# Designed miniproteins, single chains, continued (5), part 67

Each design is a single chain, and the fold is of that chain. pLDDT is the mean over its residues in the fold that is shown.

## One batch from the design tools (miniprotein)

Design m18466
Fold by ESMFold2-Fast:
Structure m18466 (fold): chain A 82 residues (1-82)
Amino acid sequence: MRREEEVREALRILEEAVRKYIELGDPSKLPEELLRRAEEAAERLERALREGLSPELEEELRRTEEELEKLLREKREELAAK
């Protein structure tokens, strides 16, 4: 059960990093601390996936990934239009 809390925290950190990237428009301008936290969060998610997640948490992860991919795709399209 503690693993679910860690996964949710990791998802929140990754979402924060994506939103900051959208705000700044350039991944190289992301704060080093946020990049480090995102990397650690990604590693925690990979470990949790290898150990197995509950069906509810797997669905939550999938939905979050889809939402983040959509945001990144929209940002890429905006940059291409400039």
Scores: mean pLDDT 71

Design m18467
Fold by ESMFold2-Fast:
Structure m18467 (fold): chain A 80 residues (1-80)
Amino acid sequence: MGQERAAEAAAEAARGTGGGAGAAGAGAAAAGAYAAGMIGEDEREAALAAGRAAAGAARSGGPEGERAAERALEAAREAA
């Protein structure tokens, strides 16, 4: 159940960043955070997936998108 809590926390953190543009970034961040929720089983792969999601958000949403992805990943790790 850690993965579900992590994904939920990540989605909430990402939504807090912005409405319109932040919604697309939240989706990507949530997907990465969902993978990161598996850190108990494969921390390395989860971290890489989250990192790639953050990079994608940064390219599309600029600095705000990158911060949303970072916050989502951190929230996911704390919740897991």
Scores: mean pLDDT 53

Design m18468
Fold by ESMFold2-Fast:
Structure m18468 (fold): chain A 87 residues (1-87)
Amino acid sequence: EIEELKKKYKELYRKYVSLYSAANINKAGYETSEELAKRSSPENQEVLRKDAERSRKSYEENKELAEKAKKEAEETYKKYKELEEKK
């Protein structure tokens, strides 16, 4: 069980890191698209705002998944520490 908790913690932490990295890329994308939209022609403004909305949704989804993975990793680490201290 202790070895299983170690493995699960490492997998959840790696998942958290990957999802947070993806979220940061999406955030940079929508911020860039919103800035470009402010400085673009009306035709291009609509396209860029739709691109920003898609990147924002991806950011929100990846951020939520990252926070969930982080919480599960922290809970798994706490269980691992409790079992290790008991031995």
Scores: mean pLDDT 82

Design m18469
Fold by ESMFold2-Fast:
Structure m18469 (fold): chain A 60 residues (1-60)
Amino acid sequence: AALEEAERYGGAGREEAERVARELGISVDKGAAGLAAVGRLYPDASGEELVRRTLEMSGM
């Protein structure tokens, strides 16, 4: 369900997790974990915002 996906991926879906994984060269599971962590900090953020913030956080 959409709410379960938002909770799992921090307001993003599976497609956003795959996008993060591809951009960072990591697994989808790691991308999903990053989105979930960022989503806990920004629970009202859109999936697009969560992808952007996750990529910023991972740009070390």
Scores: mean pLDDT 69

Design m18470
Fold by ESMFold2-Fast:
Structure m18470 (fold): chain A 62 residues (1-62)
Amino acid sequence: MFDEKVYEELREKAREVLEQHKDASTEEILKIANELIDEFVKKGVPLEQAERAVLDALEEVL
C-alpha cells in the first residue's frame, strides 16, 4: 500500500538520524525528533503520519 511504503521510508530515515545521536542527551534526541517531524510536514507529509514514523523510530533508538 502507498501509505505503508511512505511510512516505512520515513521511519527508516528517522531511525538513521536518531541512531547517529543515540549517545546524546534525552533533550537533544527529543529536539532532533521534533525537527524531523517538522521537516517531513514541510515536505507535505501529514502530521499524524510524520509523528508516527518518527516516534516509532525513537522507540527503536531510545
Scores: mean pLDDT 78

Design m18471
Fold by ESMFold2-Fast:
Structure m18471 (fold): chain A 83 residues (1-83)
Amino acid sequence: LEERARELGAEIARALLAGDRERAEALGRELERLLEEAAARSPELAERALRAAVRGFAEAAAASEKDPERAAALLARTEEFLA
């Protein structure tokens, strides 16, 4: 569950960075369905899946960032937000 959510988050970030809005929206709907499925099982699973998606998104965005300082700041802020 968390692994798939992390993958979806990363794919959404890559689609947005590529300017592929339609793909980003389709992937967002997949993530929404995964989060709804998780929430139906337990709130804790939904929270873990959401946190994994946010981490995946930030990791992909940081990997695409040309400035290492900005990449590091993005990852640090993501971990602060998730704490």
Scores: mean pLDDT 80

Design m18472
Fold by ESMFold2-Fast:
Structure m18472 (fold): chain A 71 residues (1-71)
Amino acid sequence: MDEEIEEALVLIIYGIGLANGDYPGAARQLLKFAEKLKNEKVREFAISTALELARQAGDEELVKEAEEFKK
């Protein structure tokens, strides 16, 4: 199903970000991907994951961008 594929892609982007130590880059990729997601729950998952990565990176601007995506 498209939803399962989209959820798997969120996890892959997250995992690559962790492996590379590029939390801000992974967060930006997740927000960009969230704009293309049709399933609201998967989109919320992508945004929440990006917000967590932005917070872990201490990137206040990315935190604000991710929060704006939720509203």
Scores: mean pLDDT 80

Design m18473
Fold by ESMFold2-Fast:
Structure m18473 (fold): chain A 63 residues (1-63)
Amino acid sequence: AALAAAEAAAGQREETFIRDHPDVAIEKLQAAADAAEKAGDTETAENHRLGIEFVKKRAEKLK
């Protein structure tokens, strides 16, 4: 989704966090995926799992 440019700064901070702390970002997404799955929200859980794969590939590219 598109957000206002001013709010894009928050997303950039998250991207910097992925670059500097990819393992922590993956752990957060894994915990969120597990919580969503346990709550019966399979679609949200799958979305978080796709996020984990995205973070892994991005972290490898930023190596």
Scores: mean pLDDT 69

Design m18475
Fold by ESMFold2-Fast:
Structure m18475 (fold): chain A 59 residues (1-59)
Amino acid sequence: SLEEALKKAEEALKEAPSMHVLKAIIALRNGDVETAKKYLEKALEIKPSKYIEEALKLL
């Protein structure tokens, strides 16, 4: 689940570069799910992304 969320976040970053998505990816690599969720939610507030929504559902 965390590995699948990481893949979705990486696709989101590839589609639209975002510092919030990058910080979420770093948090996921460290196993910090709560920090990752906060940054993914911040990224969604700025720009909608199906990949970010899917990543949040997997966490």
Scores: mean pLDDT 82

Design m18476
Fold by ESMFold2-Fast:
Structure m18476 (fold): chain A 56 residues (1-56)
Amino acid sequence: SHASRVAGLAAGQEAKELGLSPEEAGRLGRDAAITVGGDEAEAEEAGKLASQLAAE
């Protein structure tokens, strides 16, 4: 969903600002997506987005 994607991007940006690893960012993105009502597949995609953003 759009909410899960937004949650993933927000988590990735926060992780990057805090100096967290891409792996930590991925976990935050997944958890954020679940918090806004995303399913397992949406959480996995959000985690990938957060991890990719943090790796920049």
Scores: mean pLDDT 80

Design m18477
Fold by ESMFold2-Fast:
Structure m18477 (fold): chain A 70 residues (1-70)
Amino acid sequence: SMEEIIELAKKGEIAEALHEAGRLLAEGRVDEALEALKKLQELYPDNESVKTALELLERDPGLALAALLG
C-alpha cells in the first residue's frame, strides 16, 4: 500500500519502499505506484534512486517494474 511505502521511506528504508512500489506495479496498480513514487520524491527530492524510478515509470513501466523488484 502507499501508506506502507511512505512508512518505509520515513524509516530510511528507501530501497524497501521502492521495492514495495514495484509490487504495486506488478499488481497492475500503476496509479498508486506513481503517486507513491511522487510522495517519495517529496520526502527525498535529491535521492537519485527515487528520481530514476519515477523517470523509468514515466518512460517504460515494464523496465520500471524490473528495476524496482530486481
Scores: mean pLDDT 81

Design m18478
Fold by ESMFold2-Fast:
Structure m18478 (fold): chain A 56 residues (1-56)
Amino acid sequence: SMSDLEKIDKKIEELEKEIEELKKEEQTPEVQLEIQLLEGMIALLEGIKSFLEKKS
């Protein structure tokens, strides 16, 4: 079974890859908003990761 930290790291990597693919697309307002939302999710996950690391 994967640890919570490993799950968060994998999710961050997946979101970063999705952002890189979106950056290759035409930069419509909808695409730009999606990138901002994904960046927000990464920031939240990094915050959760930091909290969990303090517990170890």
Scores: mean pLDDT 84

Design m18479
Fold by ESMFold2-Fast:
Structure m18479 (fold): chain A 77 residues (1-77)
Amino acid sequence: TPEELEKFIEETKKKVKEILEDKSLEKEEKIKKLEEIKEKLESLLEKGRRSLPPEKIKELEKLIEEIDKAIKEIKEE
């Protein structure tokens, strides 16, 4: 349902923040976890392109871009 998708997006955003703020995780572990989340979101977006509202497609694309940017910033450190 649209509500389940919204909850999934919110939980995913929270998980990304937890990974980024976790001082116990090494750089490589953070990258791996973020890449796994990105792959799941990309899979959801590809499967959902025909059925998802345009607003949700844009929200997923924005989240993927934010994760990709975070991965690149970690790699440049």
Scores: mean pLDDT 82

Design m18480
Fold by ESMFold2-Fast:
Structure m18480 (fold): chain A 60 residues (1-60)
Amino acid sequence: LKELSEKMAKLQEEVNELIKRKFEAIKAGDTKTAEELQKKAFQKSEEVSKLRKEIDKLRA
């Protein structure tokens, strides 16, 4: 349970970093990198949601 909460926090931090890098890539004109970063950020956001549901199940 505690490990799941820590993984969720780390994933949220990674999502924030990916979004930040995405905007920097857009400003640099690197649309390919920006799209790749957006997909990774979305994927990690989904993992956060899944971890939240797993934590809820363990508490049930």
Scores: mean pLDDT 79

Design m18481
Fold by ESMFold2-Fast:
Structure m18481 (fold): chain A 72 residues (1-72)
Amino acid sequence: MSDAQIERLVEEIREEARRRLIEAGVPEEDAERFARAIGQAVRRLLERGMSEEQARRAAEQMVDSILDNYRS
């Protein structure tokens, strides 16, 4: 995967995570912060050779974990 492909995918995953967090009731500022953290984590995974599907699944799990902790 090229650097440009990684950058595109990280941006898509970050935007998706942000939207899901906001839709779930997380304040916009917090959702932006969490989405950036997820994007950075996903970027590292992709740079280590993780597939797009695996990276998207990891991001979904991170969002779920944040939402579970946020509701508690």
Scores: mean pLDDT 83

Design m18482
Fold by ESMFold2-Fast:
Structure m18482 (fold): chain A 55 residues (1-55)
Amino acid sequence: SEKEKLLEQKLKDLDNLVEVSLENLEKYGTEEGIKEGRERIEKEKPIKEKEIKEE
């Protein structure tokens, strides 16, 4: 269905945003700052994925 295409696109976009965010953390953060940023992203990503898949 058309929703399959939309899901794939949104998930790919989300993955790209996560990668960019992690790259920025690596460039500017301390190891501890990166850890905290990663934990936040790790929490948000599955929530966003669920929202995309369920909606």
Scores: mean pLDDT 77

Design m18485
Fold by ESMFold2-Fast:
Structure m18485 (fold): chain A 96 residues (1-96)
Amino acid sequence: ADREAAARLLEEAIRHLEEAIRALEQGDKETALRHLREASRHLEEAIRLGAREAAPALVYVGQAITALKQGDLEAAIKYAREALRHARRALERLRA
């Protein structure tokens, strides 16, 4: 149950990260921030349910939010992409 629930939360976090990256690339900071916050919430819940390998993704989401609030769009995109890469790897390992 917990492993399957964690996998679903990682899938939702991945979808939010993909939407956040699209919004960042379009300069839509408000939409990007909303999706980054949703990704953070889902990642935190997945980690609580045992998806510990998602922890680097959560760190990168935090860095992306900080960069976005500071107006550093380039850094926000870089960190959001790293978060997505780590979230995808965490999901692959959880399903293996």
Scores: mean pLDDT 91

Design m18486
Fold by ESMFold2-Fast:
Structure m18486 (fold): chain A 75 residues (1-75)
Amino acid sequence: GILSILVRQYVESALLALEEGDVETAIEFVKLAIKYAKLANTKDSETVIKNLEEALKALEEGDVEKAKEYLRKAI
């Protein structure tokens, strides 16, 4: 549905922001992806949310590569 498409778009935008070195913008996109993943409430939402929350934690700890791995697992 549209909410799952929005989650994917925000995750892809977060990955692009990280490639450009913009961690603050990436964090905001990950937070939006979590918001829409929670609203989507699909069969896979629990796993998607878990991966996005792990990505957010990695970004807060300064581990950009670990964050990218979790973001890729979310989509």
Scores: mean pLDDT 87

Design m18488
Fold by ESMFold2-Fast:
Structure m18488 (fold): chain A 70 residues (1-70)
Amino acid sequence: MALSDEARKRIARIAREVYLPALDAGESTEEAMRRLVEALKRFAEQSTDPELKAELQRAADAIRAHLDGL
């Protein structure tokens, strides 16, 4: 998936603030990824930039599709 530098930076930040702490707290990779999906959705909903919003939503959808395939 091709993402803008802004979307990549935002996703990396959300991962550091949500995904990595969940793993450190003893959650499974699947649980941590589910939290990441919900965080990406929240940030997408709050974004006023329609391109960034669409990119964050696509990232959330891609991770969810991967989780649904597990």
Scores: mean pLDDT 79

Design m18489
Fold by ESMFold2-Fast:
Structure m18489 (fold): chain A 86 residues (1-86)
Amino acid sequence: SEAERLAEIAEEGVRAIDETLRALEAKPRLLAAVREALERARELFKKAAEAAKAGDVEKAQALIAEAYAALLAAREAAEAALEADE
Protein backbone atom coordinates (compact mmCIF):
# COMPACT_ATOMS: atom_id res chain seq x y z
CA SER A 1 0.00 0.00 0.00
CA GLU A 2 1.02 3.66 -0.28
CA ALA A 3 1.04 3.94 3.52
CA GLU A 4 3.46 0.97 3.77
CA ARG A 5 5.70 2.51 1.08
CA LEU A 6 5.80 5.88 2.90
CA ALA A 7 6.58 4.15 6.23
CA GLU A 8 9.52 2.34 4.56
CA ILE A 9 10.83 5.61 3.05
CA ALA A 10 10.57 7.40 6.42
CA GLU A 11 12.22 4.57 8.39
CA GLU A 12 15.06 4.41 5.82
CA GLY A 13 15.46 8.18 6.24
CA VAL A 14 15.90 7.77 10.02
CA ARG A 15 18.50 5.01 9.50
CA ALA A 16 20.42 7.05 6.90
CA ILE A 17 20.56 10.09 9.21
CA ASP A 18 21.73 7.94 12.17
CA GLU A 19 24.54 6.51 9.99
CA THR A 20 25.49 10.02 8.78
CA LEU A 21 25.60 11.42 12.34
CA ARG A 22 27.80 8.48 13.43
CA ALA A 23 30.18 9.00 10.47
CA LEU A 24 30.40 12.76 11.18
CA GLU A 25 31.70 12.09 14.72
CA ALA A 26 35.12 11.89 12.98
CA LYS A 27 34.62 15.50 11.68
CA PRO A 28 33.38 17.48 14.71
CA ARG A 29 33.42 20.93 13.03
CA LEU A 30 31.27 19.72 10.11
CA LEU A 31 29.01 17.82 12.56
CA ALA A 32 28.48 21.04 14.57
CA ALA A 33 27.37 22.87 11.38
CA VAL A 34 24.80 20.21 10.32
CA ARG A 35 23.65 18.57 13.59
CA GLU A 36 20.53 20.71 14.20
CA ALA A 37 19.22 20.31 10.64
CA LEU A 38 19.94 16.54 10.60
CA GLU A 39 18.24 16.06 14.00
CA ARG A 40 15.22 18.02 12.71
CA ALA A 41 15.07 15.83 9.57
CA ARG A 42 15.31 12.69 11.75
CA GLU A 43 12.39 13.78 13.95
CA LEU A 44 10.29 14.64 10.86
CA PHE A 45 10.99 11.20 9.29
CA LYS A 46 10.10 9.55 12.63
CA LYS A 47 6.76 11.43 12.73
CA ALA A 48 6.18 10.57 9.05
CA ALA A 49 6.64 6.85 9.79
CA GLU A 50 4.15 7.10 12.68
CA ALA A 51 1.61 8.95 10.47
CA ALA A 52 2.04 6.37 7.66
CA LYS A 53 1.54 3.45 10.07
CA ALA A 54 -1.65 5.16 11.31
CA GLY A 55 -2.87 5.29 7.66
CA ASP A 56 -2.56 9.09 7.38
CA VAL A 57 -0.99 9.18 3.91
CA GLU A 58 -1.44 12.96 3.44
CA LYS A 59 0.25 13.80 6.77
CA ALA A 60 3.06 11.30 6.06
CA GLN A 61 3.71 12.89 2.63
CA ALA A 62 3.79 16.40 4.15
CA LEU A 63 6.21 15.33 6.92
CA ILE A 64 8.50 13.57 4.39
CA ALA A 65 8.56 16.79 2.31
CA GLU A 66 9.51 18.79 5.44
CA ALA A 67 12.22 16.21 6.24
CA TYR A 68 13.73 16.63 2.75
CA ALA A 69 13.67 20.43 3.22
CA ALA A 70 15.59 19.94 6.49
CA LEU A 71 18.11 17.71 4.65
CA LEU A 72 18.56 20.46 2.04
CA ALA A 73 19.25 22.94 4.88
CA ALA A 74 21.83 20.49 6.29
CA ARG A 75 23.51 20.28 2.86
CA GLU A 76 23.61 24.09 2.55
CA ALA A 77 25.11 24.38 6.07
CA ALA A 78 27.73 21.73 5.19
CA GLU A 79 28.69 23.55 1.95
CA ALA A 80 28.96 26.89 3.82
CA ALA A 81 31.16 25.30 6.51
CA LEU A 82 33.45 23.75 3.86
CA GLU A 83 33.72 27.07 1.93
CA ALA A 84 34.64 28.92 5.18
CA ASP A 85 37.75 26.68 5.36
CA GLU A 86 38.99 28.22 2.06
Scores: mean pLDDT 87

Design m18490
Fold by ESMFold2-Fast:
Structure m18490 (fold): chain A 79 residues (1-79)
Amino acid sequence: SEEKKKEAEEYLKKAREYIDKARELIRKGDLEGARKYLEKAREHVRKAGEIVGEYHPEVIELETEIGVEELEVAVLEVT
């Protein structure tokens, strides 16, 4: 339905905003804050995936971006 499509679009939009916030926090050295926003991004991508499917291109794209940023945080924590 159009309603469900809009709901998924809002979850994906929020996930992108949280990824952007996490990247900002990584640049500032706030690794704990970055992890919190990456967790929020994952939850919103998961909710979108429940609507549009876990293999939807935008879901896969954002899951990949979150995974890359989570790895960056992990590397920075040991540096």
Scores: mean pLDDT 89

Design m18491
Fold by ESMFold2-Fast:
Structure m18491 (fold): chain A 75 residues (1-75)
Amino acid sequence: LGEEAYERLVRETVEPPLRAAEELEAEGKLEAAERLRELAERARRVMETTPGVEPWLRAKEETLRETERILEEAR
């Protein structure tokens, strides 16, 4: 991957949980919002410290799956 492709992958991985966290925080669901922010930070760390496309794609898949689970639990 080039730098632009990597940046896009990071954005696509961390933005969904961060946007979900902002929405839940506005609804007063502070604990779920914090879990989503922690999830985004963990994903960012993995992608920054682990080389290779496959680990990055796995991190994206796991992060988006967990984001959906947290949103479902908060609903």
Scores: mean pLDDT 81

Design m18492
Fold by ESMFold2-Fast:
Structure m18492 (fold): chain A 97 residues (1-97)
Amino acid sequence: SKLEEAEKKVEEAERYIREAEELERRGGPLEEIRELAEKALEKAMEALRLGKDIPDRELTLRATALALRAIGILEEVRLKERREESKRTGKPIEPAG
């Protein structure tokens, strides 16, 4: 059923988020953290697409929360990558235009 498929996508997104957060806590590579967060976002978005036909508000809220958490991890990775690049090149961090 679409509900079971959407629930599996939510579970997959939760697993990728946990893996990304654990890798971040261990000081793991930013590239791997980014890849895990991108996979989490994709699964959360797939659950939201499936959820369009399902009148399950809890599922929609869970999938939305996971998508936002994945976006947050991706933004933190981008900021860290920019800071490390700035340190290596000696160039100032340009304000986002």
Scores: mean pLDDT 83

Design m18493
Fold by ESMFold2-Fast:
Parts: sequence; structure tokens; C-alpha cells
Structure m18493 (fold): chain A 70 residues (1-70)
Amino acid sequence: LVEKAEELEKKGEEAYKNGDTKKAIELFKEAKRLYVEAASQALDAGDVERAKRLLEKAKEIEKKIKELEE
């Protein structure tokens, strides 16, 4: 999940650089979803520190989405 989320985040950055804001938003939303799912799995495994980092990453991506949608 994390590896896929990181790939989608990179593709989102590339789409934004190429002027495709709509595609960038879609890719960032998917990356955020995967980071949240990965955080849930980390919590189920008892890895609270990993879950915290993944949720912080999801929050960072949410801020990017909000800025692009303005």
C-alpha cells in the first residue's frame, strides 16, 4: 500500500508540473486513500508510530488537494 501510495503521489506531482491539475488531484486523492488504509493496517499490527507517520503524510496530501482545488 505505502509503495503504491508513493508512486501515485509522484505521478500526481508530475501531472501538476505538466499542467494537468485535474489528473493531479485525482492521483493525490488516491494516494491519500492508500496512506490512510496503510495507517489502519499499521494500527491493527500495533505499530502506532508507523500509523502516525502515514496519517501525517495523508494530511500533507490533503493540504495539496485543497490548494489545487482553490
Scores: mean pLDDT 82

Design m18494
Fold by ESMFold2-Fast:
Structure m18494 (fold): chain A 70 residues (1-70)
Amino acid sequence: SLVEKAVEAARAGDVEAAVEYLLEYGRSLGVPALARKVAEDVRRAMEAGDLERAVEIIRQGAAMGEALAA
C-alpha cells in the first residue's frame, strides 16, 4: 500500500519518497490538503533525524484521512 511505502521510505531516511507516497495517498482518498499538512510534518521530523516520529505521523495521518474519506 502507499502508506506502507511511505513508512518504508521514512525508515530508510528517504524524505522525498515518503512525501511523494503521502501526497499520492491523499489524492487517492480525496484529502489532498490533509496529505500536504502531514507531509510537511513528516519532512520536519525526518530533517530533525527523528525517523520513528515520522512513521508515527504517517500512521496517524493515514488513519485520519481514512476516517474523513469514509
Scores: mean pLDDT 86

Design m18495
Fold by ESMFold2-Fast:
Structure m18495 (fold): chain A 58 residues (1-58)
Amino acid sequence: SVRDELVREAGELQLDIQDETDEEKRKRLIELLQRFVDAVQAGDYETAFKIIDEAKKV
C-alpha cells in the first residue's frame, strides 16, 4: 500500500540521517524528514514522495 511504502521510505531516510557525517547534509535531511512528516499528516502523499526523491539527491 502507499502507506507501507511511505513508512519504508521514512525508515530509510532516518537511517541515512544516522549514517550522515557531514553536518550540513545531515541538517538538510532532518529538515526534509520534518517536511515529509508534515506532508503525510496533511494527507499530501504526492508531496511526501517528492520530498523523499529530494532527500535521495542529498
Scores: mean pLDDT 85

Design m18496
Fold by ESMFold2-Fast:
Structure m18496 (fold): chain A 111 residues (1-111)
Amino acid sequence: MSKEELEKGIATVEKLEKEGKLRIEADGNKFTITHSDDPKLRKEIDAVLETMKTLGLISYKKEGNTYYVTVQDTPAGKQIDEEVLKAILGIAISEGAEKAHELIEAIFRSS
């Protein structure tokens, strides 16, 4: 991940948190993500979390506007901390889930 891509993603999430549209809470390997019932935020978060689940990085449960995310105890999953999760979510929200998928591949696949 480039420093610029990481910072851009984190900045997107922090802006939404300041606006009260998104909240991310960390508790070890677990994250709680809550959104303001925004259809666009829901669509992009659903898409990126499904991608991360398919790649074996996380598991999650959805209840209303809240996602309960657990990071998998694997070498790849252990790369997901709060900053990396915020960066991935922020890129998905600002540039779409496809671009977030490219970012995930860049983090976990050194070419």
Scores: mean pLDDT 80

Design m18497
Fold by ESMFold2-Fast:
Structure m18497 (fold): chain A 69 residues (1-69)
Amino acid sequence: SAAEFEAVLEAVREVLAPDATDESLRPIAEAVLALLRAGADAAEIAARLGIPRATAERLVAALRERGLA
């Protein structure tokens, strides 16, 4: 849903790039949403996005706070 995507986009902005535009974050937010729907853990998210494990764990925590993971 649009609301689910917006929540993912906000979590991505919060953890990875607070000053980035929605347009620049859209591809990464789409990838994160797809990974969540596939049941990916923090390790898989880190590998797929090319980010540190600790950053992926913070992202998963932000998504859980929003009821998405």
Scores: mean pLDDT 82

Design m18498
Fold by ESMFold2-Fast:
Structure m18498 (fold): chain A 62 residues (1-62)
Amino acid sequence: AMAEEAKEAAKNKDFDKLRELFRQATSLQELVRLAKAAMDAGLDPGTVGELARDVRLPSTAV
């Protein structure tokens, strides 16, 4: 599952992988789930917010 990949990337501080997973999210709900998984893995909310901001969803303003 993408959420499990996000947790693993967050544990490894693999921000490029996290950005790629966020880019693959096709909805705001998916992006929120991935962000929550990264935070649950120990990544701070500010860093997660910055990574999500660097990624633009095609049909959602984030």
Scores: mean pLDDT 73

Design m18499
Fold by ESMFold2-Fast:
Structure m18499 (fold): chain A 76 residues (1-76)
Amino acid sequence: SEEELIEKAVKLAEKGSEKDLKELSEILNRSSPVLRYKIGIAVAKKLGVEEALKIADKLDLSPSDKNIFVSGILSV
């Protein structure tokens, strides 16, 4: 479900290892823009905006996909 995928993405961001962030990048790359935005919000709510932005910088995403994820983070 979408909720389970968001929860998994948040746990990966929280763990923050290179392997976890690669898996998070893969989830975001396969997600719709709306889901990328929702994941950004969820990560920021769990970790705080500043920590979520640091994680965004470590992710292997296209500029457009990263922008949507960051927009979600900044909406919190």
Scores: mean pLDDT 88

Design m18500
Fold by ESMFold2-Fast:
Structure m18500 (fold): chain A 66 residues (1-66)
Amino acid sequence: SPLEQTAIEFVKFTYELIETLSPEEAKKKLEEYFEQLLRQAKSEEEREALENVYRGSLDEIDRYAA
């Protein structure tokens, strides 16, 4: 589904940020990407899915920052 594909791309981007940037910079870039996707969201289900994957990705950055 499009939502599953978006979640996969979001997680892949998160790991690219973890590998290349500081945790602070990674979170900033991830927030920019999340905000861009939110502006394009057309349904409540799409917004909820984006919020869920964004929250999980922030937790992942924090885990790798330790």
Scores: mean pLDDT 84

Design m18501
Fold by ESMFold2-Fast:
Structure m18501 (fold): chain A 60 residues (1-60)
Amino acid sequence: DYDKFIEDAQKLAKKHFSDEVAEEIAKRLAEAAKRGLSLSQLASLATGMIIREIGDEIDK
């Protein structure tokens, strides 16, 4: 379920990062789902966004 995946990803991002990061992740995943990406492609996209966010925290 696309909506549940996006909601769960947003909740996890909000818990571990910030509301702004969580909203950006949810927005990117919703746009990707609208473009016809599969759940596995959305999971890869979410993973990439999380790795980038972790990198930003390490570089600060």
Scores: mean pLDDT 77

Design m18502
Fold by ESMFold2-Fast:
Order: sequence, then C-alpha cells, then structure tokens
Structure m18502 (fold): chain A 67 residues (1-67)
Amino acid sequence: RIALVGLAVSDEASRAAAEARAAALRAELAAAGVETVVLFFPSGELTEEQEERARRVLEEAAAREAA
C-alpha cells in the first residue's frame, strides 16, 4: 500500500535533516512492503489557511486508507 507523509521545513538547514528522515522512513517502510510518498512543505511560505488545508487533506487521505 501507499503511505503519504508530510514534512514541514522552516529553513535550509532543517530541510537537510528532513530529507535524511524521509530517506530513513522510505527505507523502513519499503522493507515492510509499503511504498512511501514524502512531501516537503516550506511552512514559512504557506498562509495559516493553506497549511490547515494541506494538513486536512493529508488526514483525510490517511482516514480513507484506514477505512
């Protein structure tokens, strides 16, 4: 199955750390037979409304997969 993971980044330094986490998650989930899609959000560039919508979409996608 497919797992969708969103990671927020606040600056360029934290982006490198987030990419390392994403690589570890992809490897771990791939070992379990799950394909992982990782999305990076520059949280500083999104309005509060856009950030809430993005989170809501991700939560709904996870809920639909669980249902």
Scores: mean pLDDT 65

Design m18503
Fold by ESMFold2-Fast:
Structure m18503 (fold): chain A 70 residues (1-70)
Amino acid sequence: HMSKEEFEREVREALVAMHAGILKAAGYPQAAVDRAYERALEKLRENPEMSVQELVDFLEAEIAREAAAA
């Protein structure tokens, strides 16, 4: 069905989505988390080798950047 690479990408995307959901549940602004998540997915598309931890770190950094810009 799916290649190993495609499957691994989907798993990373799902794990990042779960983390984003946890941050929203924890009270982070939905709009900021959603924008950060979209940027994380774009980053993964450009760098398919990124680990889940690297994507989560990027997501959290983007949320912090959005909060600081507000």
Scores: mean pLDDT 79

